Designed miniproteins, single chains, continued (4). Designs and how they scored, part 47

Each design is a single chain, and the fold is of that chain. pLDDT is the mean over its residues in the fold that is shown.

## One batch from the design tools (miniprotein)

Design m13617
Fold by ESMFold2-Fast:
Structure m13617 (fold): chain A 79 residues (1-79)
Amino acid sequence: MEAQKREAEALGEEIKRNAEKALSMTEDEAYQLAREAAARLPDAVGVATLKIAEGMAEAGNLEGARGAVQAGNDALAAQ
């Protein structure tokens, strides 16, 4: 649904706005955040997890970005 896609995009923007927090997150914390978002937005799993990864990478947290991408892969594989 378009509503879930918009919410997924909003999550990415929220992470970008909280860049200091995003930068401080571990790979495991980013993975858990992305898995939680995927569970909440089942029709937009790929968008939600990629937008979280994008926000993490933009903040400079490449480990967090990897965690978010892995969460998306795991969530899609479970479908």
Scores: mean pLDDT 81

Design m13618
Fold by ESMFold2-Fast:
Structure m13618 (fold): chain A 87 residues (1-87)
Amino acid sequence: SDEDLEALKEEAKKIVEEKVKDKEVAERLNEGLDRIRERSIREGKSVAETGDEMAAYIYTTMAHAGMPEEVIQEVVEELNKLIKKYS
């Protein structure tokens, strides 16, 4: 549902704010999460499809920013737990 997609997005943003200490990277991630959620609502995507796209976006953005793999994996693992909760 649209409500579940919004909840997934807001909780994903909390994970980013807690674990991503680089404010510029965190802001970029949160902007991307907003765009993914808006596109998913427009295109009728499931929570699972939306979560997978969010995970791919987080991984790619953090890796491109040169963040340590251990930090990237921690964020992605927490997001995957969240996706399972809403799926």
Scores: mean pLDDT 86

Design m13619
Fold by ESMFold2-Fast:
Structure m13619 (fold): chain A 87 residues (1-87)
Amino acid sequence: GGVEELLKSAEEIENMSEEEKEKLEKEIEEELKNADPARQRTIEVHKKAIELAREGKHKEAIKLLLEEVAKRHGNEELYEKLLKEIE
């Protein structure tokens, strides 16, 4: 499901070329400039997750994204369940 999709995305980011990474970083920076403060915080979390994925820390990157989602929706139980599916 969605967790497996996120793991594949993290692996793709890790294997991304430096040129592709620079393009992605510029797209993120552009989105950040046009975002309100709440969205800026979400974009910063995405940026950190991309950095972790590039380092091969796929589980850590996904955990960070899921934690942000859980905080916004107040559903920590769903976050814990999804973390176990990543293991």
Scores: mean pLDDT 75

Design m13620
Fold by ESMFold2-Fast:
Structure m13620 (fold): chain A 80 residues (1-80)
Amino acid sequence: SPEEVLAGAKAAFDLFLKDMKERGKTASEKEIEELVEQGKRMIDRMAAYMRSKGVPQEKVDAFRKEALEKLKKVKEEVLK
């Protein structure tokens, strides 16, 4: 269902962020920037997939906004 697709996308992105936090403990600034760009591409692909599976545009937009905010916070945490 569209609700299951949205829930699955959120769970998968949270796993990516968890991995990014672990990698960020030893990563260079360049590697962290590469992970941020990977995360942005993942969000774009997930949004396109959700739309293709009938997730309402409002829910897709909310997912994109929340995911980008979470990605920004993780970037700020690991860049120290």
Scores: mean pLDDT 88

Design m13621
Fold by ESMFold2-Fast:
Structure m13621 (fold): chain A 87 residues (1-87)
Amino acid sequence: SVAEELAAWEAAVRARLPELAARREELLAQLEERREEIESLPEEERRVFEALRAFLENPTPAAAEALLATLREAVAEALAREREAKA
């Protein structure tokens, strides 16, 4: 089910948040290098990168939950779109 796929995806991302926090300076530099590319993306995708940047700048539990919430919304929309296309 979509709910099970979302739960598995969220768990996988959550497990990797400490690794992302450990590499935050490198990842922030990569995001800055790609800033113009990211700003040209659709709003949905830009929100994911904005939430990721916020988490990397200040890796608090609140920022982690905000990133996970944004990713859940983006993945849910993508899965719903894929399901509709195959129906």
Scores: mean pLDDT 77

Design m13622
Fold by ESMFold2-Fast:
Parts: C-alpha cells; structure tokens; sequence
Structure m13622 (fold): chain A 98 residues (1-98)
C-alpha cells in the first residue's frame, strides 16, 4: 500500500508526540523518501523506548500506543481493516482488565 506525503507527515507528528517531542514543521520541498526515513527512525526510537518498560501500567500504555499507531497507519494508507481493529481493541481491553 502507498502512503501519501501528508499521511507520513501525520504519522511522524503522532510519533513525535508519543516520544514526548514537539512535531517538526515540514517544507513543501520535503521528499517522500525523507519522510519515510524519518518515520522509520522514529519507529525505531519508539520500539527502543517500549523495550525498556517493566511495570504492568507501562506495558498497558505501550499496548494502547501501539494500537493507536496501528489505526493511524491504516488511516494514512486510506484503508482501515475494521475487523482487525475491532479484534486488537478487544485484546487491548483484556490486557487493561488484568
């Protein structure tokens, strides 16, 4: 699936917020390839942060952040798998209630 420049910008904004950083301002000249590289770099930083969580509260937060990012990624692709989203939401509620 192909994600637009605006889709990548939206995902990058969300990742910056998850990492506790202010989202950057992109110029119209920013290439899709530059956005893809930044998205992957931020994704790796989020994974590294998530690997350091030790408490059940932090693990639940990680699961919630992962679910939200998954939904935003699907929206950015212009196609949402509603059945998969519903299944993941149900799994998240099971984690939160334990």
Amino acid sequence: MTISKDGYKSLIDYLHKLLGKEPPVFSDDTTKEQLVQLFLELGNQLVDRHSQVTTEEEKIKVAEEGFDLFVKLQEAMGSVDEELVEELKKRLEEIKNK
Scores: mean pLDDT 76

Design m13623
Fold by ESMFold2-Fast:
Structure m13623 (fold): chain A 68 residues (1-68)
Amino acid sequence: SPAEEALNLVIEVLKASPDPRFQALADEMEALLAAGASPREAMRAVASRMTPEQQAALLRLISEHSRR
């Protein structure tokens, strides 16, 4: 699904980051999915825990990934 593809991209980008805060967010998303959460539920839970700075940094990483 588009939501699942978007979530997988976000996890990939976060795991590729050397920042341990982003790696922890990726681990939390994977743990929620393993517990049976939907992609939308996992994204909503993690997004509610992200600071505006982390959201801006993630958007930058996604933009840089798309320039490949």
Scores: mean pLDDT 75

Design m13624
Fold by ESMFold2-Fast:
Structure m13624 (fold): chain A 85 residues (1-85)
Amino acid sequence: MIEKIKELLEKGDFSGAFKLIRENLDKLTPKERAEIQVYIAEYFKKQGKLEAAKNAYRRAIELDPSNTKAKKLLEEVEKEIEKRK
């Protein structure tokens, strides 16, 4: 499931990815939902939507506070936003 969602986001099929997420939300653990939020954030970052990416990384940390990758990526995107100030 997670791999298919990642594949759809990498291809730019945001609608397809979100449909799979919604249809399987009750079957996903908080850790898996956090991983999905990281993929969504990477998608938004690729589109130049840094604020949306920041919000997705924050959601990932809320779902799995032990996700060190999401914390690191959140710090990186916040620094990128600050540099544009």
Scores: mean pLDDT 80

Design m13625
Fold by ESMFold2-Fast:
Structure m13625 (fold): chain A 128 residues (1-128)
Amino acid sequence: DPLERARELLEKLLEKGLITEEQKEEALRLLEGLSDEVREEIVELLEKALELYEQGKIEEARYLVEKILESIRILHKAREQGVRDEALELYARLLAGKYEEVEETEELNKDISFIFKLSLEELKKKNK
């Protein structure tokens, strides 16, 4: 169960001081609204963050965790705005560093562009 695995990983990140209890609860609530395919990519990213921490790369781990939490918020908001699971899954795979040959449709390209627009809006808010 990728949601249960995400919970375990978020609990470990909380124990290491990389996230707050509030961030853990928000991330889990938002992940409940996403597909298992998206959750699996988030799990891989969370595992990578813990691996970086265990290697003593604490600042790199903290940075990756921050980007994971931001991405969960973006994906959930995109889903609420009617973006289809196919585009959300592709975006999550790209975040995980996975290159995939996908048949590009006009609808998929519009959905991906919308997700990137949401990502840019979050970056602008963070720098104010």
Scores: mean pLDDT 82

Design m13626
Fold by ESMFold2-Fast:
Structure m13626 (fold): chain A 64 residues (1-64)
Amino acid sequence: SESEEAMERMRRRMQEMSSDLDEAGKIALEKLKETSSKSGIKGSHEAMRVLADEVGKAFKKYLE
């Protein structure tokens, strides 16, 4: 039915978005480890900024 087909399309889009978010998460984690090698608050703040930036990039693909 129409409803079931719409749900299938939504599932596909969610899986594609999830895949992109997973990729962004991997990149963010690699950057996080790189920046967290810095001691103190500087490393933590930089790592948080990198995480937010990578997640934002992944979302941008689906918000446009």
Scores: mean pLDDT 67

Design m13627
Fold by ESMFold2-Fast:
Structure m13627 (fold): chain A 67 residues (1-67)
Amino acid sequence: SPLEQQLIQLQTKLGLFKIAKSTSEYLYEKTKNEELKEKLKKDIENIDVHIKEIQEKIKSLQKKLNE
């Protein structure tokens, strides 16, 4: 169904953003460059916003599929 296809796409995007977050967090812990740390912190905050939005969309679609 179109809703199941959307769910798979959102789950794939969620996985990619989680990988991006883990990578940025790892680099943040390892770098001694203050400018890079500030950039990575902002990148992580932006990724967290996207993760939350995708998770909410997934929950909404799962509810519709179970009705």
Scores: mean pLDDT 89

Design m13628
Fold by ESMFold2-Fast:
Structure m13628 (fold): chain A 94 residues (1-94)
Amino acid sequence: SMEEAVKEVEELLEETFRQVEAAVAANDWAKLEQIFQETSKKLEEIAKERNMPEEAVQLVDQALLGLYVLARENRLDAARALLERTLARLRELA
């Protein structure tokens, strides 16, 4: 269901953000890239299993790209704000 998909995506994005904070703090940019590659793969699996609407998948894909760019620029406060806005919009789609 969409409600279950939102919960799984919320858990995925919160875990991703924790890993991003650690990678940025360590200046481990290779690990940062790996985190986003793995998160995108997990999102694709959730989208397929939960039959997420295209709009929801597109929203999260765009957020992941934005989070990566902001993390690369060491703008973690802006990255967190983007994450919170994305989760709020996902809840509205459920």
Scores: mean pLDDT 88

Design m13629
Fold by ESMFold2-Fast:
Structure m13629 (fold): chain A 84 residues (1-84)
Amino acid sequence: SSMEEEIKKLLEEMKELLDKAEELAKKGDLAGLFEILREMQQKIAELAKLVEEANDPELKEEVNKFLAELDERLKKIGELIRSM
């Protein structure tokens, strides 16, 4: 479905943003990092809405696994920033 395609595209975009956030955090580019994190928050909200509308248990499980990984990686970024 077009909804599934939109969700998969968002997941791919969010993975790219997460990789960029980690790189910016390592470089100490806090301004760039906060812009990426703001964009990430917007995409998380959009993803949550699309997943609810799709009402697909398999897709929801895939998204939940991704969000768990995202949460862990964001916590590591936060720890890195607090240590600076």
Scores: mean pLDDT 84

Design m13630
Fold by ESMFold2-Fast:
Structure m13630 (fold): chain A 100 residues (1-100)
Amino acid sequence: MVTLTASPASTTVAAGETVTITVTVSASEPGTYTLTVDVYDAATGEKIGTSASKTVKAGETVTLSYTAPATPGTYTATVKAYDEKGNLVGVSAPITITVT
């Protein structure tokens, strides 16, 4: 099982500013994982965007970056981990992004 520890749990940014999320990957087996941040509108649950992917090894920490939406509001981000075969193997707790 893959466990993703993402920080911060919540953040406030200006529209169009860069959100940075630090992720530690904990896995029971060694391996390389591909991480993305998926961002959703908190009111509708619609996926509005995704970050560029980054690769990370089990036990390592990586920083993911996402450009905040131009529309002020509350958004939910999740970090997703994919294995070397492209299978979804982990999802972080939700991160609240408040855009002012």
Scores: mean pLDDT 81

Design m13631
Fold by ESMFold2-Fast:
Structure m13631 (fold): chain A 66 residues (1-66)
Amino acid sequence: EEELKKAREAARKAIDSVGPGVGEFLRKAVELDEKIKKATPEEVQKLRNEFLEDMKKRVEEIEKLK
């Protein structure tokens, strides 16, 4: 629960850094969150880790530019 909240907060911060032009991504993130709630424990773990890793790498690239 806390882990998921932290991940979501990090994603929101990343979106704020890039700008408010990512409504599509936000919608996809919400869909993913809903899927995580209905997914099997194994899928939940995988989805969380991969999503976080992907977002972190993208944010790092952008952060270095700014």
Scores: mean pLDDT 67

Design m13632
Fold by ESMFold2-Fast:
Structure m13632 (fold): chain A 95 residues (1-95)
Amino acid sequence: SMVEEAREKEKELAFELGKEAKKYIEKKKIKFSEKAKEEAEEAYKIAEEEYGKEYGEYIKYLAEMALDDEEFKKKAEEKFEEFKEKYYKEIGYSS
């Protein structure tokens, strides 16, 4: 279904953003708040249960950055919004 395809593509986007988050963390040697670590651990558990450990690890990086870095959060939100707009244009407007 279109909903299942959208979820799979959003999962792939989240995974790629998680990879970018990991690289940014390593490059900048980012330190996270205890709150960000706690909430990211919850995000890891949910993602690991659905899509496995590797996916969970990258979602954890994404969550940590999104919670403690406003610019990264905004970038991630903008990329997800752009993705939804492009995806809906392809589905709603078959050219």
Scores: mean pLDDT 74

Design m13633
Fold by ESMFold2-Fast:
Structure m13633 (fold): chain A 94 residues (1-94)
Amino acid sequence: GPPPPYIPSRIEQTASSVKGVLLSELRSRGRTELEPLAEEAAEAVKNSDAEKLKELLEKINPSEETLKTILRILKENPEVKPEVIEAVEEVLKK
């Protein structure tokens, strides 16, 4: 049969979605100097590094709407660890 298609892992897709949402907000606000932090936040999601994600989101300081969108994206993937979801919820509560 044909070789199986190479599909990015579900966690990689989730991390990419989070990065896209953060980059969209940073670009709309002219905060392009923070784009590397959006990349690091995506890596933190992929690696389930809740503490690093929280630190990066606090530095980026995204809008409540962006944080809620990220939270929805994370909650849609059962592979995302509860600690990662809790980190975003803590940043949202401020």
Scores: mean pLDDT 82

Design m13634
Fold by ESMFold2-Fast:
Structure m13634 (fold): chain A 92 residues (1-92)
Amino acid sequence: MAAAEEEKKREELRLQGLKARIESIELLEKLLEEEGLLTPEIKKYLEEAKKLLEEAIEKKVDEKEREELIEKADELVGKAMELAMEVKKARE
């Protein structure tokens, strides 16, 4: 009973963290759109990153698989930011 309650609290904190990451990506997408930097390719990477985080929430995968999904989502956000910098430089 005590061990199950502790695990449940840890899982709730992990889910809150994943939701916060999705909200952060949504905010980034909005900021890039307002700056005119949100190309279809950049949008695709951000949408794929959100889908991986949503999958981590939905499937309630083990901790290792969840960490792998988060890492992959972070890599996709990184690629989106690199492309946004290229678009910005092309305008200068």
Scores: mean pLDDT 80

Design m13635
Fold by ESMFold2-Fast:
Structure m13635 (fold): chain A 61 residues (1-61)
Amino acid sequence: SVEEFVEEVLEEAIRLHKEGRIDEADALIIRGGNRLHREFGLSSEEVAELVERIVAEIKRA
């Protein structure tokens, strides 16, 4: 599901950030957004909202 995919991206991005692999975490988020649009059929606005939520969660972790 979209929710499961977003959670997987979030967990992996947080792990990469904790490992100091910031560029890889950023690339993962960009690829995740592209997949949400292409594979899950989300609009650009819906993707932007989910990406913003992921970034906010990483900053809190």
Scores: mean pLDDT 82

Design m13636
Fold by ESMFold2-Fast:
Structure m13636 (fold): chain A 74 residues (1-74)
Amino acid sequence: MDDFLLEHLKKTSKTADDKTIEEAAEYAKKLGLSLLDIGIVISVFEGAKKKITVERLKKGLDLLANNQSPLLLL
């Protein structure tokens, strides 16, 4: 795992706790996604003023894994 990018995501997210980011990172690895994809999903929800939750991040990652936009969750 890229610890630098994971720590960066934890510090830059204003609404997600560290545990939420860690669980999303593990889920992204299972889907074959990168930690950058987690950052994309976080930016979508934070831009929409929605609270970041593990459930929301996982749904956004599922969409990205299927080449779909996480904006569909808004």
Scores: mean pLDDT 76

Design m13637
Fold by ESMFold2-Fast:
Structure m13637 (fold): chain A 91 residues (1-91)
Amino acid sequence: SNEELRKKLEEILKEVKELIEEIRELLEKDLPEDVREFLEKLLKKAEEVKKKIEEILKKEEITKEDVLEAEIELGILKLQFGVALLLIKKS
């Protein structure tokens, strides 16, 4: 149902918002310049994904494709965040 799809998209939005806060917290630390630049670009991308999901949520009808695209974009952000965490540990 459209209500179930909306709920899933809202849950994805919550995870994107949580990831944005985690990235911001990391950026307050003393980081290697290349890692800082990577995280700043990731933050910008995460904020773009957040805005995109918020715009989709304003639509009367939410599609399965809207949810799938949001899931994929969140997955990519999480993968890139994991790479950043690995780089910090290896520094």
Scores: mean pLDDT 88

Design m13638
Fold by ESMFold2-Fast:
Structure m13638 (fold): chain A 94 residues (1-94)
Amino acid sequence: SPPLSKEERLKKLEEEEKEAEKTLKDEELLELAKAMLVFEKYLLGEEVSKEERELFLKYYDKLIEKLKESGAKEETLKKIEEIKKEFEEKLKKE
């Protein structure tokens, strides 16, 4: 794949979020898509809001299923588990 800067990747994630809002009519599917974007933003080193952390945790099990269906590597699944624990800790501490 062509090399993209972190800023370009972040802009693409923002574009994907807006496109999802336009195309996804089902609220649960839209929230699931947004939860996946939270994961991708965090992997890029971007800080995520309290609302984004809560959304990620709400859809965590479905995110895992979607990643497994897409053939995600075990290291990706381990990273998302680690992020879940980090988000849970942050929500307890505000």
Scores: mean pLDDT 82

Design m13639
Fold by ESMFold2-Fast:
Structure m13639 (fold): chain A 88 residues (1-88)
Amino acid sequence: SELGEKIREIIEEKGEEIQELLDKLAPQMTPELVELLQGIVVALVNGDYEELERLLEELLKLLDTPEMRKLVEIFREIAEKIKELEKE
């Protein structure tokens, strides 16, 4: 769908920055943090924005670093752009 293609473009534009932040966070990664990050991706794909915010808050509760805060901001920006596309 055209909406799906635009969502993919938004994720790809942010993909390099996300990967750089994940690489910086890699030494601090636990199985619990990985599970939360997987849940965030699933919530974004499903448009479950309530679950997304819950998971982002849990992520910061477990690891509150500048890199994690930046990653959370990027996921929120992606969600906002997807919401704007859904209104069209």
Scores: mean pLDDT 80

Design m13640
Fold by ESMFold2-Fast:
Structure m13640 (fold): chain A 68 residues (1-68)
Amino acid sequence: SAELEAELQKLGLELGEKFGSEKASEVSGLARQGLETEEKGKAALAAVKEALETGDVEGAKERLEELQ
């Protein structure tokens, strides 16, 4: 979905500002793999949002890898 891709791009910029561009690229790359379906895409974006709120980037990466 174009809407999910746009939201991920916005969240990726926020991750970059908070955690650095390298971590943002890793998380965004994993989340983008989930965007192939609506259900996985929503779950992937939720994991990215939790990383932004909690600072748990490694936990978010693990959740995103489980979705694959």
Scores: mean pLDDT 81

Design m13641
Fold by ESMFold2-Fast:
Structure m13641 (fold): chain A 71 residues (1-71)
Amino acid sequence: NTSYTLEELQRIATELNVSVEFAHKLAVLDDQFVPNKVIAEELGIPIEKVVRFRKIREELAVEDLKRAVLR
């Protein structure tokens, strides 16, 4: 699974205006490769919010990879 810290979940929660627990639920569903529309319907949020969540997570993953490569 894509690694994340509590601080990264807190950042995602703040940017999406959701709780950290809700951000964690989004991360679990994302790790299970659940489609955006299904996540939106299951959690009762707009699909744009799911897309934004995944974009933020991808940006964090890219930043983490850059730091790992640069050592």
Scores: mean pLDDT 75

Design m13642
Fold by ESMFold2-Fast:
Structure m13642 (fold): chain A 96 residues (1-96)
Amino acid sequence: MGSQMMNRARELMNNKDYSGAIKILRFMYRYAVASLGPDHAYVGRILRDLAVALYNDGKYDEAIETAQQSVDSYRKSGSPLLPEAEKLLEEIKKKK
């Protein structure tokens, strides 16, 4: 389920349908948290993509909060993607 929905979210992002991508990513987040727990690296990845979609949709405050949650999930899971998530959070903060 996750890979097909992730590909669809990315397709919507490429077409600048950020609101459509946000809807899919929010559904994926709820499902992943229920299945894997909030601290899983895959949850961090969904939150990262959701933060990018929110930022591009002009939802800057929510994008910052979501990017912070992505950082927290990657930190707790020991993900090698933590530095990338931290950089994204700082970039979103600077462009608010």
Scores: mean pLDDT 85

Design m13643
Fold by ESMFold2-Fast:
Structure m13643 (fold): chain A 81 residues (1-81)
Amino acid sequence: SDEEIIEEVERLVLRVYLLLVEMGHEELAQARAKEISEALKNRDFERLIELLEEIARFAEEQGDAETVRLARRAIELVREL
């Protein structure tokens, strides 16, 4: 269901947030969390994908393969909505 997909996306986003904080990017993590929360609240899935792609690109530049993997998995799930 759409609800199950949204719950999984929220779990993946939380894991991405925690990894960014652990890697010392707490200001970025907080800013992106606010933007993602607003996109989810408004069901703005195009904006959500855009934000997740920006996170994936940033993580790729930092060599953070786990954040890239989680962000791209979230994008795949959002595309099912």
Scores: mean pLDDT 87

Design m13644
Fold by ESMFold2-Fast:
Parts: C-alpha cells; sequence; structure tokens
Structure m13644 (fold): chain A 120 residues (1-120)
C-alpha cells in the first residue's frame, strides 16, 4: 500500500465531507465518510493498527478543514453536528472492524477541533 496515495485520497475526502457537513448535507457527508472508512479498511485489512493510524489521519484532515470555519461559530457547530450524525448513520452499515476505524476517525476529528478552539 502506498501511504502517500492513501493520505492524498483522505485529504480530498476530508475536504468533501466537511464541505457537505457545513451545508447541513448529512446524507452526503455520511456517504463520503463511509467511502473513506471502506477505503482505509480495504487498504489495511492485514494491518489494522496502520488502518487506525490512517483513520486518525482522516479525522485530523477533517479537523483542519473545519478550522477554516472558526470565524463562523454557527457553521462550525453545524459541521460538527452533521459529522457526528453522519458517523452514527454509517456505523449501522459497517462491520465491527470498520466501526473501530470510524471510532478512531471521529475521536481524532473531535480532538482536532477542540484543540483549534483552545488555541484561540
Amino acid sequence: VNEEEVKEYLRKKAKEAVEAAAKGDTEKAAEIVKEAIEYIYEAYKEDLEKGIEMAKYFGEAMAEEAKKLLEDEKKLEQTESAIDGAVSTVKDELTEEQQKLADAMEESFKLGVAKAKKEK
């Protein structure tokens, strides 16, 4: 697996997911998150520790995109809520191992956003 290609894909999906969430399009955000989690799982199914690292990277990438909304607290809150709703929806469609990746991604996203808010 080419880690740089995986990271490039995840950065693109992070931007798409956050843009959808910022518009309140929770269904589209859920679709993008599911695609990214399934992509990570397929790439790292024989190395789930690395899969978890890539899921955390995806969460961090989404947090970096969400930081662009720090000047609009209402949009940031809407984006956080939409991502939370998207992850909850997607988990019902995921295997147990894929759910672990989704959990790692969500935790990393929440930590990244919280850190951004604290540094202001």
Scores: mean pLDDT 85

Design m13645
Fold by ESMFold2-Fast:
Structure m13645 (fold): chain A 86 residues (1-86)
Amino acid sequence: SEEEKKLLEIEIGYLEDWIRELRAHLPTLTPEQQALAERFIEQLEKIVEEMKKNNTIDVDKIQELLKSLPPELQAFLARLLEERVA
């Protein structure tokens, strides 16, 4: 539907903004956290491309990816997302 397409475009926009913000903040992390965050960003970029290709939102896949990270890094990434959308 047109509403589903609009929601997809909004979600992709938020995710692309989050990726930009994450990359900007990488230098504030430890080398170990930077490596994990870069891996997360690469996987998130792949999810965004799949969302664009398949015209679908996969929030569960993003949540699973986030949960695979250490709690401290999860909190950091989630805070950064909240700051972008608030």
Scores: mean pLDDT 76

Design m13646
Fold by ESMFold2-Fast:
Structure m13646 (fold): chain A 72 residues (1-72)
Amino acid sequence: MEKDEQEKLEGIEKYIEDLPEDVKKKVLEKFKEMLKERRYVLNNELTPEEIEEARKRLNKKYEEIEKLIKEA
């Protein structure tokens, strides 16, 4: 799990390396929040309803990241 999260973080860092520093910081912050949420879901016995709410939160953060990258 932690290795996969590190690989994903390194991938996004490389993908956004040419973006303005302020945008990079915002993208990395939101991406780290997504990884934290994913870790929480994987490490806790959540109800189906809690899993669905976590999925919605992850999708929202993903959309915010995509928007930041596209608008850069």
Scores: mean pLDDT 76

Design m13647
Fold by ESMFold2-Fast:
Structure m13647 (fold): chain A 56 residues (1-56)
Amino acid sequence: MEDFLKALEDYLKRLEASLGPVREAARKAMTDPEDQAIFDEIEKKERESLEKLLKE
């Protein structure tokens, strides 16, 4: 199980490096500061959800 979780973490790290520019471009495409705040909240919740999954 731990070997699987380590591989999953490495995979997510590589995905984050790949998706970083895309996420940044999406955030910059938002013209409303309120929409950017909602985007930031969604990202925070998704990160917390992933942390919970990895700790299970």
Scores: mean pLDDT 71

Design m13648
Fold by ESMFold2-Fast:
Structure m13648 (fold): chain A 98 residues (1-98)
Amino acid sequence: EEEKEKNKKLGNEYFLEGVKAFEEEDYEKAIEYFEKATKYFLKADPTDITPLMYLGLAYEKAGKYEEAIEYYELALERAPDSPMAPVLQAELEKLKKK
């Protein structure tokens, strides 16, 4: 669908800006862009947990561990059979020790 393609394009645009901010260690801007990317990616494909994982990682790097835990747990709830599930579980264990 054209609408799905438009949402994917917008999601990718915001995601790339988020990655750039993340690499520059501007985690507040990375969170802002990843939140926007997540909104559009979930409209295109609600099962795509990739944006949720990056949002969790950005919160973790910002020292916002409670929010990072929430997004990692949401990713696991949406795709428990994902190949990334063991990685997300390991990150949750590390964060819950803090």
Scores: mean pLDDT 80

Design m13649
Fold by ESMFold2-Fast:
Structure m13649 (fold): chain A 89 residues (1-89)
Amino acid sequence: MELDETIGIVEISLAVAIVAAENAGKHDLAKFLRETLKKVLEYLEKKDFDNAIKILREGAKKAREMGDEETARILERNASLVEELKKKL
């Protein structure tokens, strides 16, 4: 259940961020977030938590470079959530 719950939280968190970016006209950010979500979900399904964390942290840096600090914070929180999941396994 822990893995499925974490996947669900990551998916919902990034989906909300994608919708917010699109509604704000930030289409490049929305596209980047969709690509990030796809990669993170692929790594989580493989139980490759280290690469999932890496992609989320790299994503946060890129979101900041694109001028979106709120999206960067969401990605950092999701990276921390995956780190906590890894500690329980």
Scores: mean pLDDT 85

Design m13650
Fold by ESMFold2-Fast:
Structure m13650 (fold): chain A 89 residues (1-89)
Amino acid sequence: SEAQKEEIEYLKELAEKFDEYIAKHLPTKEEQEELEEIIDKLAKIESEKKNIPYEKAKLYIKGRILYLHEVEKVPLEDIFNSLKEQVKA
């Protein structure tokens, strides 16, 4: 549907800003690599579950993180802790 296409395009635009955004908030390479590993694991699950390409699933997850923080005003720490719990389950 047109609404789904608009949502995906919006999340893709947010995801394009993700790397710059994370560099400002997670200053250490170790923290950035930990987050990337969590996103990779979730993207593989989402890709398989929704039968979409891995790269598309990864962009969707990155866009969702930025949406939760910038629009919904959820603290990054709470978002990251939630993602870590999803990977452990």
Scores: mean pLDDT 76

